Designed miniproteins, single chains. Designs and how they scored, part 23

Each design is a single chain, and the fold is of that chain. pLDDT is the mean over its residues in the fold that is shown.

## One batch from the design tools (miniprotein)

Design m817
Fold by ESMFold2-Fast:
Structure m817 (fold): chain A 87 residues (1-87)
Amino acid sequence: SEEEDLALIERGIANARDVLEKGKQYLKEGKVEEAKKYFEQAINIADVLIKYAENLKKTASPEVQARLDKYIEEAKKIKDEAKKLLE
């Protein structure tokens, strides 16, 4: 259902944020190689969520499309931040 799909995306974004924050914590501890793995994981999660949300937009109502656009924007911000932290 649309509600189940939106809930999955929302949880996925929360998970991507948690992974990104764990990476930042490892970086603060000087664990650079561990931090890089978490940043790469955050990018991968965000990329999957963006593709999933963009696919759902093709058949979604205008109201659901607006919600999906917001989630895509959030996922892109997570991806961009993780990319910057990799170098």
Scores: mean pLDDT 90

Design m818
Fold by ESMFold2-Fast:
Structure m818 (fold): chain A 64 residues (1-64)
Amino acid sequence: REAAQLHAAIGVLEAGISADRAGLGTEEELRNNEEAKRELEERLRKVEKEEEELSKRLGKPVEL
């Protein structure tokens, strides 16, 4: 599912951000990772809302 993939990607970025803040990466990499994380978090919110709506649709007889 897309939500699970987004969660995994966010986790990888969080690990990268922690490493960058520990001085293992550059400030540019830190900024890029933080920006990418924000975008993924917004996408995750949308996907989670759509999954919630799909769960409600499973109870609806409108599609046979």
Scores: mean pLDDT 73

Design m819
Fold by ESMFold2-Fast:
Structure m819 (fold): chain A 82 residues (1-82)
Amino acid sequence: MEELVKELVKTALEAAKQASREAQIRIIGHVLGLIGASYLGDKEAAIREAEALVDYLEQEFGKDHPLVKKARELLEKLREEA
């Protein structure tokens, strides 16, 4: 789980480099929520934060964006480990 959270965070921050400043702030907010939930050991909260992050990336970049596809794949793996 922790390694998948790290990879999802890296993927989201890579997407943020291509985003507007407003989208960067929102992506960072979701990333901080995911890190916080993971650090506290709340697996259900970590998955909800990861879902919110991936859904936001999908809204900003579209479903077909390579980083969105990677984030979705990491989210599915995270759900399997929960």
Scores: mean pLDDT 84

Design m820
Fold by ESMFold2-Fast:
Structure m820 (fold): chain A 111 residues (1-111)
Amino acid sequence: GMLDRIRALLDEAVANPSLHRARALALARLVAEELGDPELAALLEEGLERLLAAGGLEAEIGEGLAAIELAVARIAGLSPLEALEEALKIMEKQGDKLGVELLRLVIELLE
């Protein structure tokens, strides 16, 4: 199913950790939680924790940046899904094809 596909992409993302992936996953988790999908939120949280550990990144940095990005989106009048679509555009500009595919599946599942 869609969750199995997301899990497979998360496993691949964890092999190449980066701050931009951590930020995107933290934002996706917050959006999934806000839109009432606890199963997806839990899967994204597990992936985020694994990615942060693999990259030697502090969880608080990724979570803090995601919370700021979501707050800024709300001030700008963007919905949670629109905030996630903005994160997808950033991922595209960085050439992160795996991150783009992962975020597209998350957005599709939340629609």
Scores: mean pLDDT 81

Design m821
Fold by ESMFold2-Fast:
Structure m821 (fold): chain A 69 residues (1-69)
Amino acid sequence: APSVEQQIRAVSVEMYALAQATEVELGEISLEEAKERVEKALEEASKVLSEEEYEEVKKKAEEILKKVE
């Protein structure tokens, strides 16, 4: 099972992606800026998450951003 730290990190990235997607829907930031912000968050998360956990959270973040394309 993932550690508490890994679980918190994964949820944090997912929530961050949701926040960025909402900002795009409201016209506050571009989709390109949202993608850059999420990519940076995923890069930091990759230092803590296992490969399996990283791929799962990356997929969720990409699905979230795709909703606002």
Scores: mean pLDDT 83

Design m822
Fold by ESMFold2-Fast:
Structure m822 (fold): chain A 65 residues (1-65)
Amino acid sequence: TSHETGALIRAMALAYEAGISIKVEKVDGKLKLIVEAETDKQLEVAKEIEKIAKEAGMEAEIIKK
């Protein structure tokens, strides 16, 4: 949907700005974002990305490296 696409674009922009890696997977027709964070500051941004994804009906997982 347009709402889901807009949320994905916002998430990708935040990730790029913070130097965060995002992997996008599709499970049972639903998008899942896998967000990799290396620093505490990146973890804060990753949590914002998770919120954006979940509010748009997507799944999200944060991996701390």
Scores: mean pLDDT 81

Design m823
Fold by ESMFold2-Fast:
Structure m823 (fold): chain A 81 residues (1-81)
Amino acid sequence: MADLYVSLGAYYLKQGKYEEAIKYFEKAIEIDPNNARAYAVLGEAYDKMGKKDEAIKWYEKAIEINPNISEWVRKKLEELK
């Protein structure tokens, strides 16, 4: 389930295991390409790795899919632009 992979990725993200987190978020996107939350946390993983251009790309994709996505995602995108 896409939601399960997002949760597993978030678990690794919390532990600072960004590469492992990204693998799970990519799996979630493969299962459900319209999962805005998966794109949002993928953006967070890239942001924590210092990959600002990738983070912006994925945060923008999350907002495009779900404009009502959490305020956190919108604020992060504004900080990076």
Scores: mean pLDDT 82

Design m824
Fold by ESMFold2-Fast:
Structure m824 (fold): chain A 88 residues (1-88)
Amino acid sequence: SLSESELQEKLKSVPVSDIRAVIEKELGLDSVSLTERFGSVGSAVSRFNHTIELLREGKISLREFGERLSLSDSQLSKVKKALQELVS
């Protein structure tokens, strides 16, 4: 599998919308779940996109990404695997 740094470098070329779609699919996230995580109607997608941008630019670790989205270790492992498959 890719290291976190290698994964982040490859993610820089992937649209944020594609990264978001993969994460939403793996975690079973819908608009309600996103709104609950980000605390405001209409801004949830924008806040999620911003967090993805921070990850792909190497400004936050994958662990910090998971903490900001309130992901369990199991969910974070699924996200990491899905993102590795996306960039393969």
Scores: mean pLDDT 76

Design m825
Fold by ESMFold2-Fast:
Structure m825 (fold): chain A 55 residues (1-55)
Amino acid sequence: SKERGEALEEARTRLREAGFSDKEIDAFIQAVDVNNLTPEEIKEFTELLIKRFRE
């Protein structure tokens, strides 16, 4: 969906800014797709990953 695609694009940007590699970001995106996460859940997961691994 368009909304999900936009959430994924924002997640890529935020994770990249937080210092995650392209391979790490691709793994996260794959996990999002496999688990059928909603746009809201994608945003929450992105924030949790940044807090867990960068803060």
Scores: mean pLDDT 82

Design m826
Fold by ESMFold2-Fast:
Structure m826 (fold): chain A 68 residues (1-68)
Amino acid sequence: AEPETLPAGINGGPEVTDDEVRAGVLADIQAHVDRLVAEGRITPEQAAALRAEMSAQVDAGIAGFRAK
């Protein structure tokens, strides 16, 4: 059977968990960074560093939102 995967987080409903937001944002970051590598705009090494930095920023943003 064809695998059915529903997008979560960014494409979720109005009530979304932090985990769903994080998963959706990370999926978008991964797709965007992979596209940049495929287009030769950045190296795979730079892509790995960028993914790590953006993932950390997402986590910091969620934590900051909860602290406020």
Scores: mean pLDDT 70

Design m827
Fold by ESMFold2-Fast:
Order: structure tokens, then sequence, then C-alpha cells
Structure m827 (fold): chain A 67 residues (1-67)
């Protein structure tokens, strides 16, 4: 599924942050149920993220989805 693909991409870029990625996947599922697109949901996570490496991981996934 789309969310599972995002989880795999984030885990490859930021493997040290597995628990945070799991929390993000849950938040993405909630945002998608609220009618947001995956790109919009990822941009919302990017706004609240303060860890530079996790931020870079989200940005990389966004680039791949927008390409």
Amino acid sequence: GEIEEVRERLRRIAPHAEKKIDEYVEKLEKLLKEGKSLIEALKELLKEEKDPLVKAAIEKVLEELES
C-alpha cells in the first residue's frame, strides 16, 4: 500500500528513527482519513519535525512522490 511504501522509504533514509517513523505512519493514516493527500500529509509532518535527519528523510520522500 501507499503508506507501507512511505514507511519503507523513511526507514531506508532514517533507520535509527524506527519508532518515530511508526508514529508518523499512524499520523499519515489519520490525515488521509481526514481527506488530505499523501503529499499534503507529509508536508504537515515536515512542518512539525525538528530533527534535521528525519526532516531530510521526509523531504526526500516528497521529492520522489512529486517526480
Scores: mean pLDDT 78

Design m828
Fold by ESMFold2-Fast:
Structure m828 (fold): chain A 82 residues (1-82)
Amino acid sequence: MLTPEERARTAASLRAALPEFIEQMKKYAELASKGDEEAKRKFARQLVAGGILYAAADISGDRELAEQIRKAMEEGKKLYEK
C-alpha cells in the first residue's frame, strides 16, 4: 500500500490534472456526439483514463477527488448521448 506521503503526492498530481481531464472529456464527448470518428476514439480513451484516475484517487483516500472524476465521466457520457 502507498505511504501517506505517496498518497498525498498522488492526490496532488491528480488534482493538478483534473481541469485538463474535465476539459478533454467535455470536448471529445461533444465532438463525438456530432459524429466525429476521431473524437469518438479520443472520448473512449478518456473514459478508460477516467476509470484509472478514479481508482488511483480512491486508493489515495481522496474521496472528494474520486467523486469529481466520477462526475466528470458521467457529464461526458451525458454530452455524448446528446
Scores: mean pLDDT 81

Design m829
Fold by ESMFold2-Fast:
Structure m829 (fold): chain A 67 residues (1-67)
Amino acid sequence: AMEERARKLLEEAKTAFEKGDYQKALSLVGEALRLARDNPELYREAMDLGVEILKKIKEEQRKKKAA
């Protein structure tokens, strides 16, 4: 049940990330991490996605400052 919900949250986070809604994607990843605390593999997937979202946020901030 919790693992299924965490996977759905990760799917929604990926969709938000693709849409450029990085803050929503981060919030969904955070919720998935809480639900996946007892599943190390799923927790790692959520952490990896969170890192990618944070990298994209930093890239977008850098592009705005460089323009």
Scores: mean pLDDT 80

Design m830
Fold by ESMFold2-Fast:
Structure m830 (fold): chain A 67 residues (1-67)
Amino acid sequence: AEPFLKAGRGAYNAGDYDTAIKAFEAALKEDPENAEAWRLLGEAYRQKGDVEKAEEYFKKARELDPE
């Protein structure tokens, strides 16, 4: 999970949101309770303009880690 999160953050910082999304989804496949991965997935979708999907993922992240 951690290697995929780091790869996803690298892609996100490079502006490659499609690659970032795939990496974060891979992280969540290994650890579906990783609140950070859900939050980062939401941020990537927000950057692509999918605000509704971003809000859904932010809600999931908050549910797993309310702080």
Scores: mean pLDDT 81

Design m831
Fold by ESMFold2-Fast:
Structure m831 (fold): chain A 111 residues (1-111)
Amino acid sequence: MIDELIEEGKYEEALKLAQEALKENKSPTVYVHLARAYLKLGDYEKAVKFAEEALKLDPRNPEAHLVLAEAYRQLGDKEKAKEFYEKALEIARQYNDPVLLERAEKLLKEL
């Protein structure tokens, strides 16, 4: 899975597989994989672009909100980073997702 490549630090391989997957199926999950791979490679502008594409298909995608928050934090836009972390927190609370809630709270506190 593309997520396993990202967890193993194989970001360029994850990016290539996500790009190939996008040619076959344009889904929020594939756009999130692209956004996360670009985020890990330090291409924060592309991370924003693909996370926004994920949100066009699924406006409540929690991982897309976290990628946007992290990308904007790295770009120095603390106000947008805070906004997207708070949106991820709201989604995590509504879905009762304790892992996502803890991640979003920790990242918001580090702003």
Scores: mean pLDDT 82

Design m832
Fold by ESMFold2-Fast:
Structure m832 (fold): chain A 72 residues (1-72)
Amino acid sequence: SSQIELAADAVAWAVENKLSEEEVREILEKASSLLSPETIETAVRVAKEAMEKGLSPEEARELTRKELEKAL
């Protein structure tokens, strides 16, 4: 799904650049009208969790894919 990959890429970039939850949400909202509010909130939550745990951008990308596959 292009939706899952877009969200995963945004989360990885957020982790690499130490973005806030608000900045991640704004990027996802601007990137595609196809992203549901549920997908955006899941991606924001995963970005926060990944940064709190010190995960790499690649690990955060994989975690985002896994969480969105559960939700969709």
Scores: mean pLDDT 79

Design m833
Fold by ESMFold2-Fast:
Structure m833 (fold): chain A 86 residues (1-86)
Amino acid sequence: MVKEAAEKAIEAAEKGNLEEAKEYVKKAMEEAEKSGNKEDIEIAARAYGHVLKQQLLAQGFSEEEVAALFREIAEEQGDEIAAELA
């Protein structure tokens, strides 16, 4: 289930286990693609964004730099998920 995989990805990322988080993001995205459901796609996209944010922070980017990146994506693409992650 996309939601379960997404929740596990976020939990793994919060614990600093980025490799496990990436595996769950891949699973969530694959399941969302198979379902074609807008809600599932949005859930998988939110998990991907959350994991990306944690990865960037782990690489030494500041919260402000990550927020600026997501704000730019939200403004240019009209992406509500990017706006939520800013």
Scores: mean pLDDT 77

Design m834
Fold by ESMFold2-Fast:
Structure m834 (fold): chain A 79 residues (1-79)
Amino acid sequence: MSTTMKLVNLQVRVIGANSTVELAIRTKDKQLAEEALRDIDDLLAQIQAIYPSLTASDQVIADKMVAQLEEARRRLEEF
């Protein structure tokens, strides 16, 4: 299986995590926020694990995903 396909699957999960963060903030659901934070940490670890196997162009995509997840985590910490 290509590392690019693994990255695409992680992109879908990042979209899902961001949606959960928005829902948690809008509903003020502390438990959902804690679940989203755990999912963000797991996604960051998985992206780091595949990073050295990615092409230079896919690494740019991964860097953007990491930035999005770190911003989502920051928003949850302020919640």
Scores: mean pLDDT 85

Design m835
Fold by ESMFold2-Fast:
Structure m835 (fold): chain A 64 residues (1-64)
Amino acid sequence: GAGEAAGAALKAAGRGEASAAAVIAALRAVLEAYPDNEVAKYLLKYVEEGGEEAARQLGRDIYG
């Protein structure tokens, strides 16, 4: 599902294998399906504000 795709994108970003744009697109898909998901809102804002380094750091922190 959308949450699994977002998890995969974050894990790949932590390894340097996915862009911040890919993570943002996956998190937007989660919010399209689940508009009130507070975690997805937080993660989307974090990556939008921090870009590539934020996506890498978040992927490492959650999946590294």
Scores: mean pLDDT 84

Design m836
Fold by ESMFold2-Fast:
Structure m836 (fold): chain A 84 residues (1-84)
Amino acid sequence: PFSSLTDLTQLDLSNSNITEIKSGMFAGLTSLQYLDLSGNNITRIESGAFEGLTSLQALDLSNNKITKIESGAFDGLTNLKVLV
């Protein structure tokens, strides 16, 4: 059986050369509890970037080059316990 991305509980995108987190980039990952974005070259996080990640408990943004976080970038992270 193939699992849909909506069943995904952990996503490791560390060291993936990501430079920007765009609005809706993680749309539909409603079961996601852990997201690792560490060690990328992320400079900008757009408004609504994490919208719909209502189950997310931990977000790792460490070792990036973040210079801009737009208003509303973290909207919808109602279960977030750890931000690094």
Scores: mean pLDDT 83

Design m837
Fold by ESMFold2-Fast:
Structure m837 (fold): chain A 82 residues (1-82)
Amino acid sequence: MDKEEAELLKKIAERVKKKAEETGNELLKEAARLIEEAARALEEGDREKAEELDQKAVEIAGKTPESAKALLEAIAEVGKEY
């Protein structure tokens, strides 16, 4: 399951990063970085660290309505592909 969860987080991070590049939104750029680090932590078996990094990404993206919406859209788009 950790491998599948890590792959899911990587796809979410890629979409968030793309949205950050298109908009120049630094909060989304930071959120994408944290989600990517969470995926790596899961690949290394550190679930606690992955959960902490994922929570920080959500908190950072949640600082503005625009960045929160973009994160939710990225998650929804990845969920539709699965």
Scores: mean pLDDT 81

Design m838
Fold by ESMFold2-Fast:
Structure m838 (fold): chain A 76 residues (1-76)
Amino acid sequence: MEREIEQEVAEALLLIEMAIANLSYEKGDYDGAIETLKKAIERAKEYAEQGVLDPETAERLIKEFEENLKKVEEKK
């Protein structure tokens, strides 16, 4: 239960970072969006290394962040 809650909290925090990046993108702050997405990717890697986040879940989230990062960089 504790490990499941920890993973859910980690996932929620990463999704909040995605939301922050999206808000920056909507405001035309592409540099801010890029920095937030890069930090989210590093945080997801940290969570996976610490065993807080399941490797498969971390890989999925990292891929999603990388796709969004590419989209923002191409729009810039």
Scores: mean pLDDT 80

Design m839
Fold by ESMFold2-Fast:
Structure m839 (fold): chain A 65 residues (1-65)
Amino acid sequence: SAEIEAALAKLNPEARALVEEGIRLIEQGRFEEADRLFARAATTTSEPEQLAAIETVYRETLRRL
């Protein structure tokens, strides 16, 4: 998804790694584990743009199911 790719490009390296693993967990149906990784990614930043990008990846990944 172009929206997921654009959002990932905005993330700091730690948040990006956590979010990319979160995407894989969602695709495997492991939603509770994915939620924990997305929550951890959110703790890596206080910047509104990065928090919005994490939310965009989460929303768009679930929408693709």
Scores: mean pLDDT 89

Design m840
Fold by ESMFold2-Fast:
Structure m840 (fold): chain A 75 residues (1-75)
Amino acid sequence: MLSEEEVKELEEELKKLEEEIEELEKKIKELKKELEKNPDDEELKKELLELEIELGIKLIERGVLKLLLDKAKAA
């Protein structure tokens, strides 16, 4: 069983991660709109791809943290 301190740390990590995900999704949305205006911009395409990869990684991390917290709280 995770300690109350470990649970608090995971909840703080989850909160930070969800804030980072929200900011990434906002930035991706802005870049997609910019790319609609400049569809042949290779730099924008590269930046968008890099951000989408980073978002994917963070979504996996969020899933893992939620699973760990749910398991700890279900005890």
Scores: mean pLDDT 82

Design m841
Fold by ESMFold2-Fast:
Structure m841 (fold): chain A 62 residues (1-62)
Amino acid sequence: SDKRIALLEDRIAELEKRIAELEKQLAQETDPIKKSRIKNEIETLKTEIRLLKEKVAELKAK
C-alpha cells in the first residue's frame, strides 16, 4: 500500500527531526542527569525508527 508506506515514511522523517533536535541539545548539555535522559530518549526514538523501517521494507516486499 503506497499510501500506508508514505504515512510511515512521514512518521520516520518526523522522528529523525526529533532525534536531530535532541542530539543538538545533548551536545550543549552539561548536567549529567539531563544528558542521560536525552540519550535514553534518542535510543527509544532510534528503536521506533528501526521498527518503522522494518514495516516499510515488509510492505515494499509484498
Scores: mean pLDDT 88

Design m842
Fold by ESMFold2-Fast:
Structure m842 (fold): chain A 47 residues (1-47)
Amino acid sequence: MEKREEIEYERTAGGLRIPKGKKVVTKDELQKRIDEEIERLRAEAEA
């Protein structure tokens, strides 16, 4: 299993995922990360 590119995520009370090991992140940055991940997964699933 390749861990170098895997990031552990924790779910926040608001339902957002944040990278494990990060104390705090801005909601904007969290949102961008989620959007990017969703878009990528959707594109691959539809393609």
Scores: mean pLDDT 63

Design m843
Fold by ESMFold2-Fast:
Structure m843 (fold): chain A 61 residues (1-61)
Amino acid sequence: SSKLLSQQVALATGYEILAVGYEVEAELTRRTGSPEEARRVEAESRRLREEALRLAEQALK
């Protein structure tokens, strides 16, 4: 239904926005002297982008 498609697109968009937020957080964390923590935050950003892509692909089916 059109409602399901809209929900999947909204979720994918939400995950993409969160991923951008985590990228900024990772950069700030790296600059404040915790490269290990920055790597963990970067990994979370990548996970969110992958999830956004999966939701977008699912919405097209």
Scores: mean pLDDT 80

Design m844
Fold by ESMFold2-Fast:
Structure m844 (fold): chain A 70 residues (1-70)
Amino acid sequence: MGPLVKEGAELARRGAEALDAGDYETAIRLGREAIRLGRRARESGDSSVAEAGAVEGGGREVVERAEAAG
């Protein structure tokens, strides 16, 4: 994976962990950063559209679930 996708995937994973722990503020922050990195990966050609889209989608899911729970 390209550097942006790798970092974005790690942030989405940490955001999901924060969400599971009930830390909605951290989950939202990490999820938004994952969305940003996924978007940049798509724009820069750092990875496939599918890989960048998966990171962006993962970040969105974390943010939506955290916002719904908080």
Scores: mean pLDDT 81

Design m845
Fold by ESMFold2-Fast:
Structure m845 (fold): chain A 72 residues (1-72)
Amino acid sequence: HMEQLEEEVRLALAVIYSAIGDLLEKQGKFEEAIKTYEKALELLDGISNPTPEQEALRAEIRKKLEELKKKL
């Protein structure tokens, strides 16, 4: 019960942080975007049995981080 709620909250927060990271990137705030994407990944890493969709989100965020770090 509590574990399921935790995973649902983690996913919701990860999605929110990912969206904030996207907005920061579009504003040219690359360092802030990187930190925000890293928070999203940390939240997703807390999910014990990620779905294929959650793994796809993790891969997408990692790819964005790699591209942004190249710009710094």
Scores: mean pLDDT 81

Design m846
Fold by ESMFold2-Fast:
Structure m846 (fold): chain A 82 residues (1-82)
Amino acid sequence: ASDYLIEGIKALINEDYEKAVEYFQKALELDPKNYIAQENLGEALLKLEKYEEAIEYYEKALEIDPKNEKAKENLEKAKKKL
């Protein structure tokens, strides 16, 4: 796990969504297939009401882990907002 992933999760908990996005993007620069970073980046973007961008990252997470029910549910929520 990258330190950026941990810092991103802390930012999400503190509702610092813009900071969370930054950290998760850094985590993905180090490991583009980190589905946890992709899922959490989607959640941070969803909280920022950036629905189209959130959809992109949830779809990437599901491409790696198709059984991720949380990513499926959040993808549906984001699509419903458009």
Scores: mean pLDDT 83

Design m847
Fold by ESMFold2-Fast:
Structure m847 (fold): chain A 69 residues (1-69)
Amino acid sequence: DEAISKEMKEFSEKVSEILATIKDTEQKIAKMREVGEETLARLKEAGVSPEKIAQFQAILDRMIEAVEK
Protein backbone atom coordinates (compact mmCIF):
# COMPACT_ATOMS: atom_id res chain seq x y z
CA ASP A 1 0.00 0.00 0.00
CA GLU A 2 1.22 3.50 -0.87
CA ALA A 3 0.31 4.86 2.57
CA ILE A 4 2.42 2.20 4.32
CA SER A 5 5.36 2.82 1.95
CA LYS A 6 5.22 6.58 2.57
CA GLU A 7 5.09 6.20 6.37
CA MET A 8 7.94 3.65 6.32
CA LYS A 9 10.08 5.99 4.19
CA GLU A 10 9.45 8.94 6.53
CA PHE A 11 10.15 6.73 9.57
CA SER A 12 13.45 5.50 8.07
CA GLU A 13 14.54 9.08 7.27
CA LYS A 14 13.74 10.24 10.82
CA VAL A 15 15.58 7.27 12.37
CA SER A 16 18.63 7.94 10.15
CA GLU A 17 18.66 11.58 11.35
CA ILE A 18 18.36 10.48 15.00
CA LEU A 19 21.26 8.02 14.58
CA ALA A 20 23.37 10.72 12.87
CA THR A 21 22.68 13.60 15.30
CA ILE A 22 22.08 12.12 18.77
CA LYS A 23 25.17 10.64 20.49
CA ASP A 24 23.66 9.54 23.82
CA THR A 25 22.19 6.02 23.61
CA GLU A 26 19.33 6.70 26.06
CA GLN A 27 18.27 9.89 24.24
CA LYS A 28 18.59 8.06 20.90
CA ILE A 29 16.26 5.28 22.11
CA ALA A 30 13.78 7.79 23.58
CA LYS A 31 13.59 9.73 20.28
CA MET A 32 13.25 6.53 18.24
CA ARG A 33 10.34 5.44 20.48
CA GLU A 34 8.71 8.88 20.05
CA VAL A 35 8.99 8.75 16.24
CA GLY A 36 7.81 5.12 16.26
CA GLU A 37 4.71 6.01 18.30
CA GLU A 38 3.93 8.90 15.91
CA THR A 39 4.29 6.54 12.93
CA LEU A 40 2.03 3.93 14.60
CA ALA A 41 -0.63 6.60 15.24
CA ARG A 42 -0.55 7.69 11.57
CA LEU A 43 -0.75 4.08 10.34
CA LYS A 44 -3.80 3.46 12.56
CA GLU A 45 -5.46 6.65 11.26
CA ALA A 46 -4.71 5.55 7.67
CA GLY A 47 -6.63 2.31 8.33
CA VAL A 48 -3.65 -0.05 8.12
CA SER A 49 -4.54 -3.57 9.30
CA PRO A 50 -3.81 -4.61 12.92
CA GLU A 51 -1.49 -7.32 11.56
CA LYS A 52 0.65 -4.76 9.70
CA ILE A 53 0.67 -2.48 12.75
CA ALA A 54 1.90 -5.42 14.87
CA GLN A 55 4.65 -6.12 12.30
CA PHE A 56 5.79 -2.48 12.48
CA GLN A 57 5.80 -2.62 16.30
CA ALA A 58 8.00 -5.75 16.15
CA ILE A 59 10.43 -4.03 13.75
CA LEU A 60 10.60 -0.95 15.98
CA ASP A 61 11.25 -3.10 19.07
CA ARG A 62 14.07 -4.99 17.28
CA MET A 63 15.68 -1.74 16.08
CA ILE A 64 15.66 -0.29 19.60
CA GLU A 65 17.11 -3.53 21.04
CA ALA A 66 19.93 -3.38 18.45
CA VAL A 67 20.78 0.21 19.52
CA GLU A 68 20.77 -0.81 23.24
CA LYS A 69 23.41 -3.49 22.56
Scores: mean pLDDT 80

Design m848
Fold by ESMFold2-Fast:
Structure m848 (fold): chain A 74 residues (1-74)
Amino acid sequence: SLAAEAAALLARVEGVARTLAALGFEEEAARLLELGRAAAEALAAGDREAALALVAEADALLQAVAPAVQAAAA
């Protein structure tokens, strides 16, 4: 169901956000949670287009922060 897919998406986003926060990227973690919750809500409501747009924005955030996260994790 879309509700189950939305719950799974949110759980994955929460996991990534916890890792970012633990590495000191608290602002990025909070932003990722906002995007993930919005995407999960859109998906649960059946709005796949809105969910995909929000996931794309979350992916862009992760790509932007990836070099700093890799340096912090080393």
Scores: mean pLDDT 85

Design m849
Fold by ESMFold2-Fast:
Structure m849 (fold): chain A 70 residues (1-70)
Amino acid sequence: DGVRIDQLSDQGDQISDQSWRISDEYHRLVNDPNADQDVINQVRQQLRSTLQQGQQITDQIIQIVNRIGS
């Protein structure tokens, strides 16, 4: 279980790094008057999906911790 928690934590860190990069790209695009709205929408959806994946990782860690504590 410790190995699994470490693995999930590492995945969470990777997802966090990805969400920061996507967020930076999103902010760059919304400040560009020549940016394509469809591209902005795609990046927004990707950011939302990445943040949701991060929440799933957190939920899995909580479930493992709760199971060990039982």
Scores: mean pLDDT 81

Design m850
Fold by ESMFold2-Fast:
Structure m850 (fold): chain A 62 residues (1-62)
Amino acid sequence: MKEEAEKLEEKGKELEAQKKYKEAATEYRNAAMLYQKSGDFKKARELLEKAKELELKARKQE
C-alpha cells in the first residue's frame, strides 16, 4: 500500500510538470488516501493540501 502511494505521488509530480493540474491533483489525492490507510497522516495531509492547490490552479486555467 505505501509503495502504491509512492507511485501515485510520482505520477502526480509528472502530471504537475506537464501542467496537467487537475489530473495531478487526482493522483495526489489518491496517494494521500493510501498514505492515510498506511498510517502516514503527515504525508497524507501534505498531499491533500497539494491537491487542493493544484485544483485551484486548474480552475484558474479554465
Scores: mean pLDDT 81

Design m851
Fold by ESMFold2-Fast:
Structure m851 (fold): chain A 96 residues (1-96)
Amino acid sequence: SDKELEAEILIAFAQMIISIARRHAPEEAKELIEEAEEKLDKAIEAVDAGDYKKAAEYLKEVAELLREAAKVTGDKDLAKAAEQLEKIAKKLEELA
């Protein structure tokens, strides 16, 4: 498989997850999701540069922010989003 195409698909999936999380999140989670969006932008830049290891590191930070958001709100969907982002980060790391 083409590593570049696979990385682009993985980052697009991460963007979709964060977009859905932002749209449905409780107000108490908004600041943490905004921080996650900033880290996601850095992950996108890293993918564009071919630095899949750095992109995976940023996605792990995104997942940590969503886990904290889930903890402060009790929102199980944010916890599931964090788990999906952790899996995406691992797959992206395997491409490096």
Scores: mean pLDDT 89

Design m852
Fold by ESMFold2-Fast:
Structure m852 (fold): chain A 88 residues (1-88)
Amino acid sequence: MEEEERRERARRILEKGRQAMSNLLDAVKAHAENGDLEAAKAGLEAIRQVYDTTVAEARRLDPEVAEEAQRIGDKYISEAEKILKEAE
């Protein structure tokens, strides 16, 4: 596989992961606003799983894209943790 093809594939993985984490963050916010902290915590755990999978898959293809995936994922995790802390 050529380097260009690996990077393109890694970027597709990143975009899918970003979309999934964004949707899960919206769910965490909605659950926290409704007082369902158990569902909100489950949503944060789901974000962490998508983060781990996305970073691991991207790292196998392109370390630079994996670094970008880590920065994006860290942001989503941080926002979800903040929402949960403020809902307590």
Scores: mean pLDDT 87

Design m853
Fold by ESMFold2-Fast:
Structure m853 (fold): chain A 73 residues (1-73)
Amino acid sequence: SPELEELIAKEEEEKRRLEEEARRLREEAERLREKGTPEDLERAEKLEMLAGLFEIAIAATELVIERLREKLA
């Protein structure tokens, strides 16, 4: 179904955006850890927690993609 293929493409695009955001948060957290002040370490921990929330969203998006692919097959 062309409609299912379009939905899969949109979900794959959303997954890429979520992955990019998670990567940026982890890269920023790593920079803060390299600085090593207590304030920087606390901020890095919060950014890692946010990245974790994006990872949950990525997993949910992967599940949606899998279910859509099952309907296409």
Scores: mean pLDDT 88

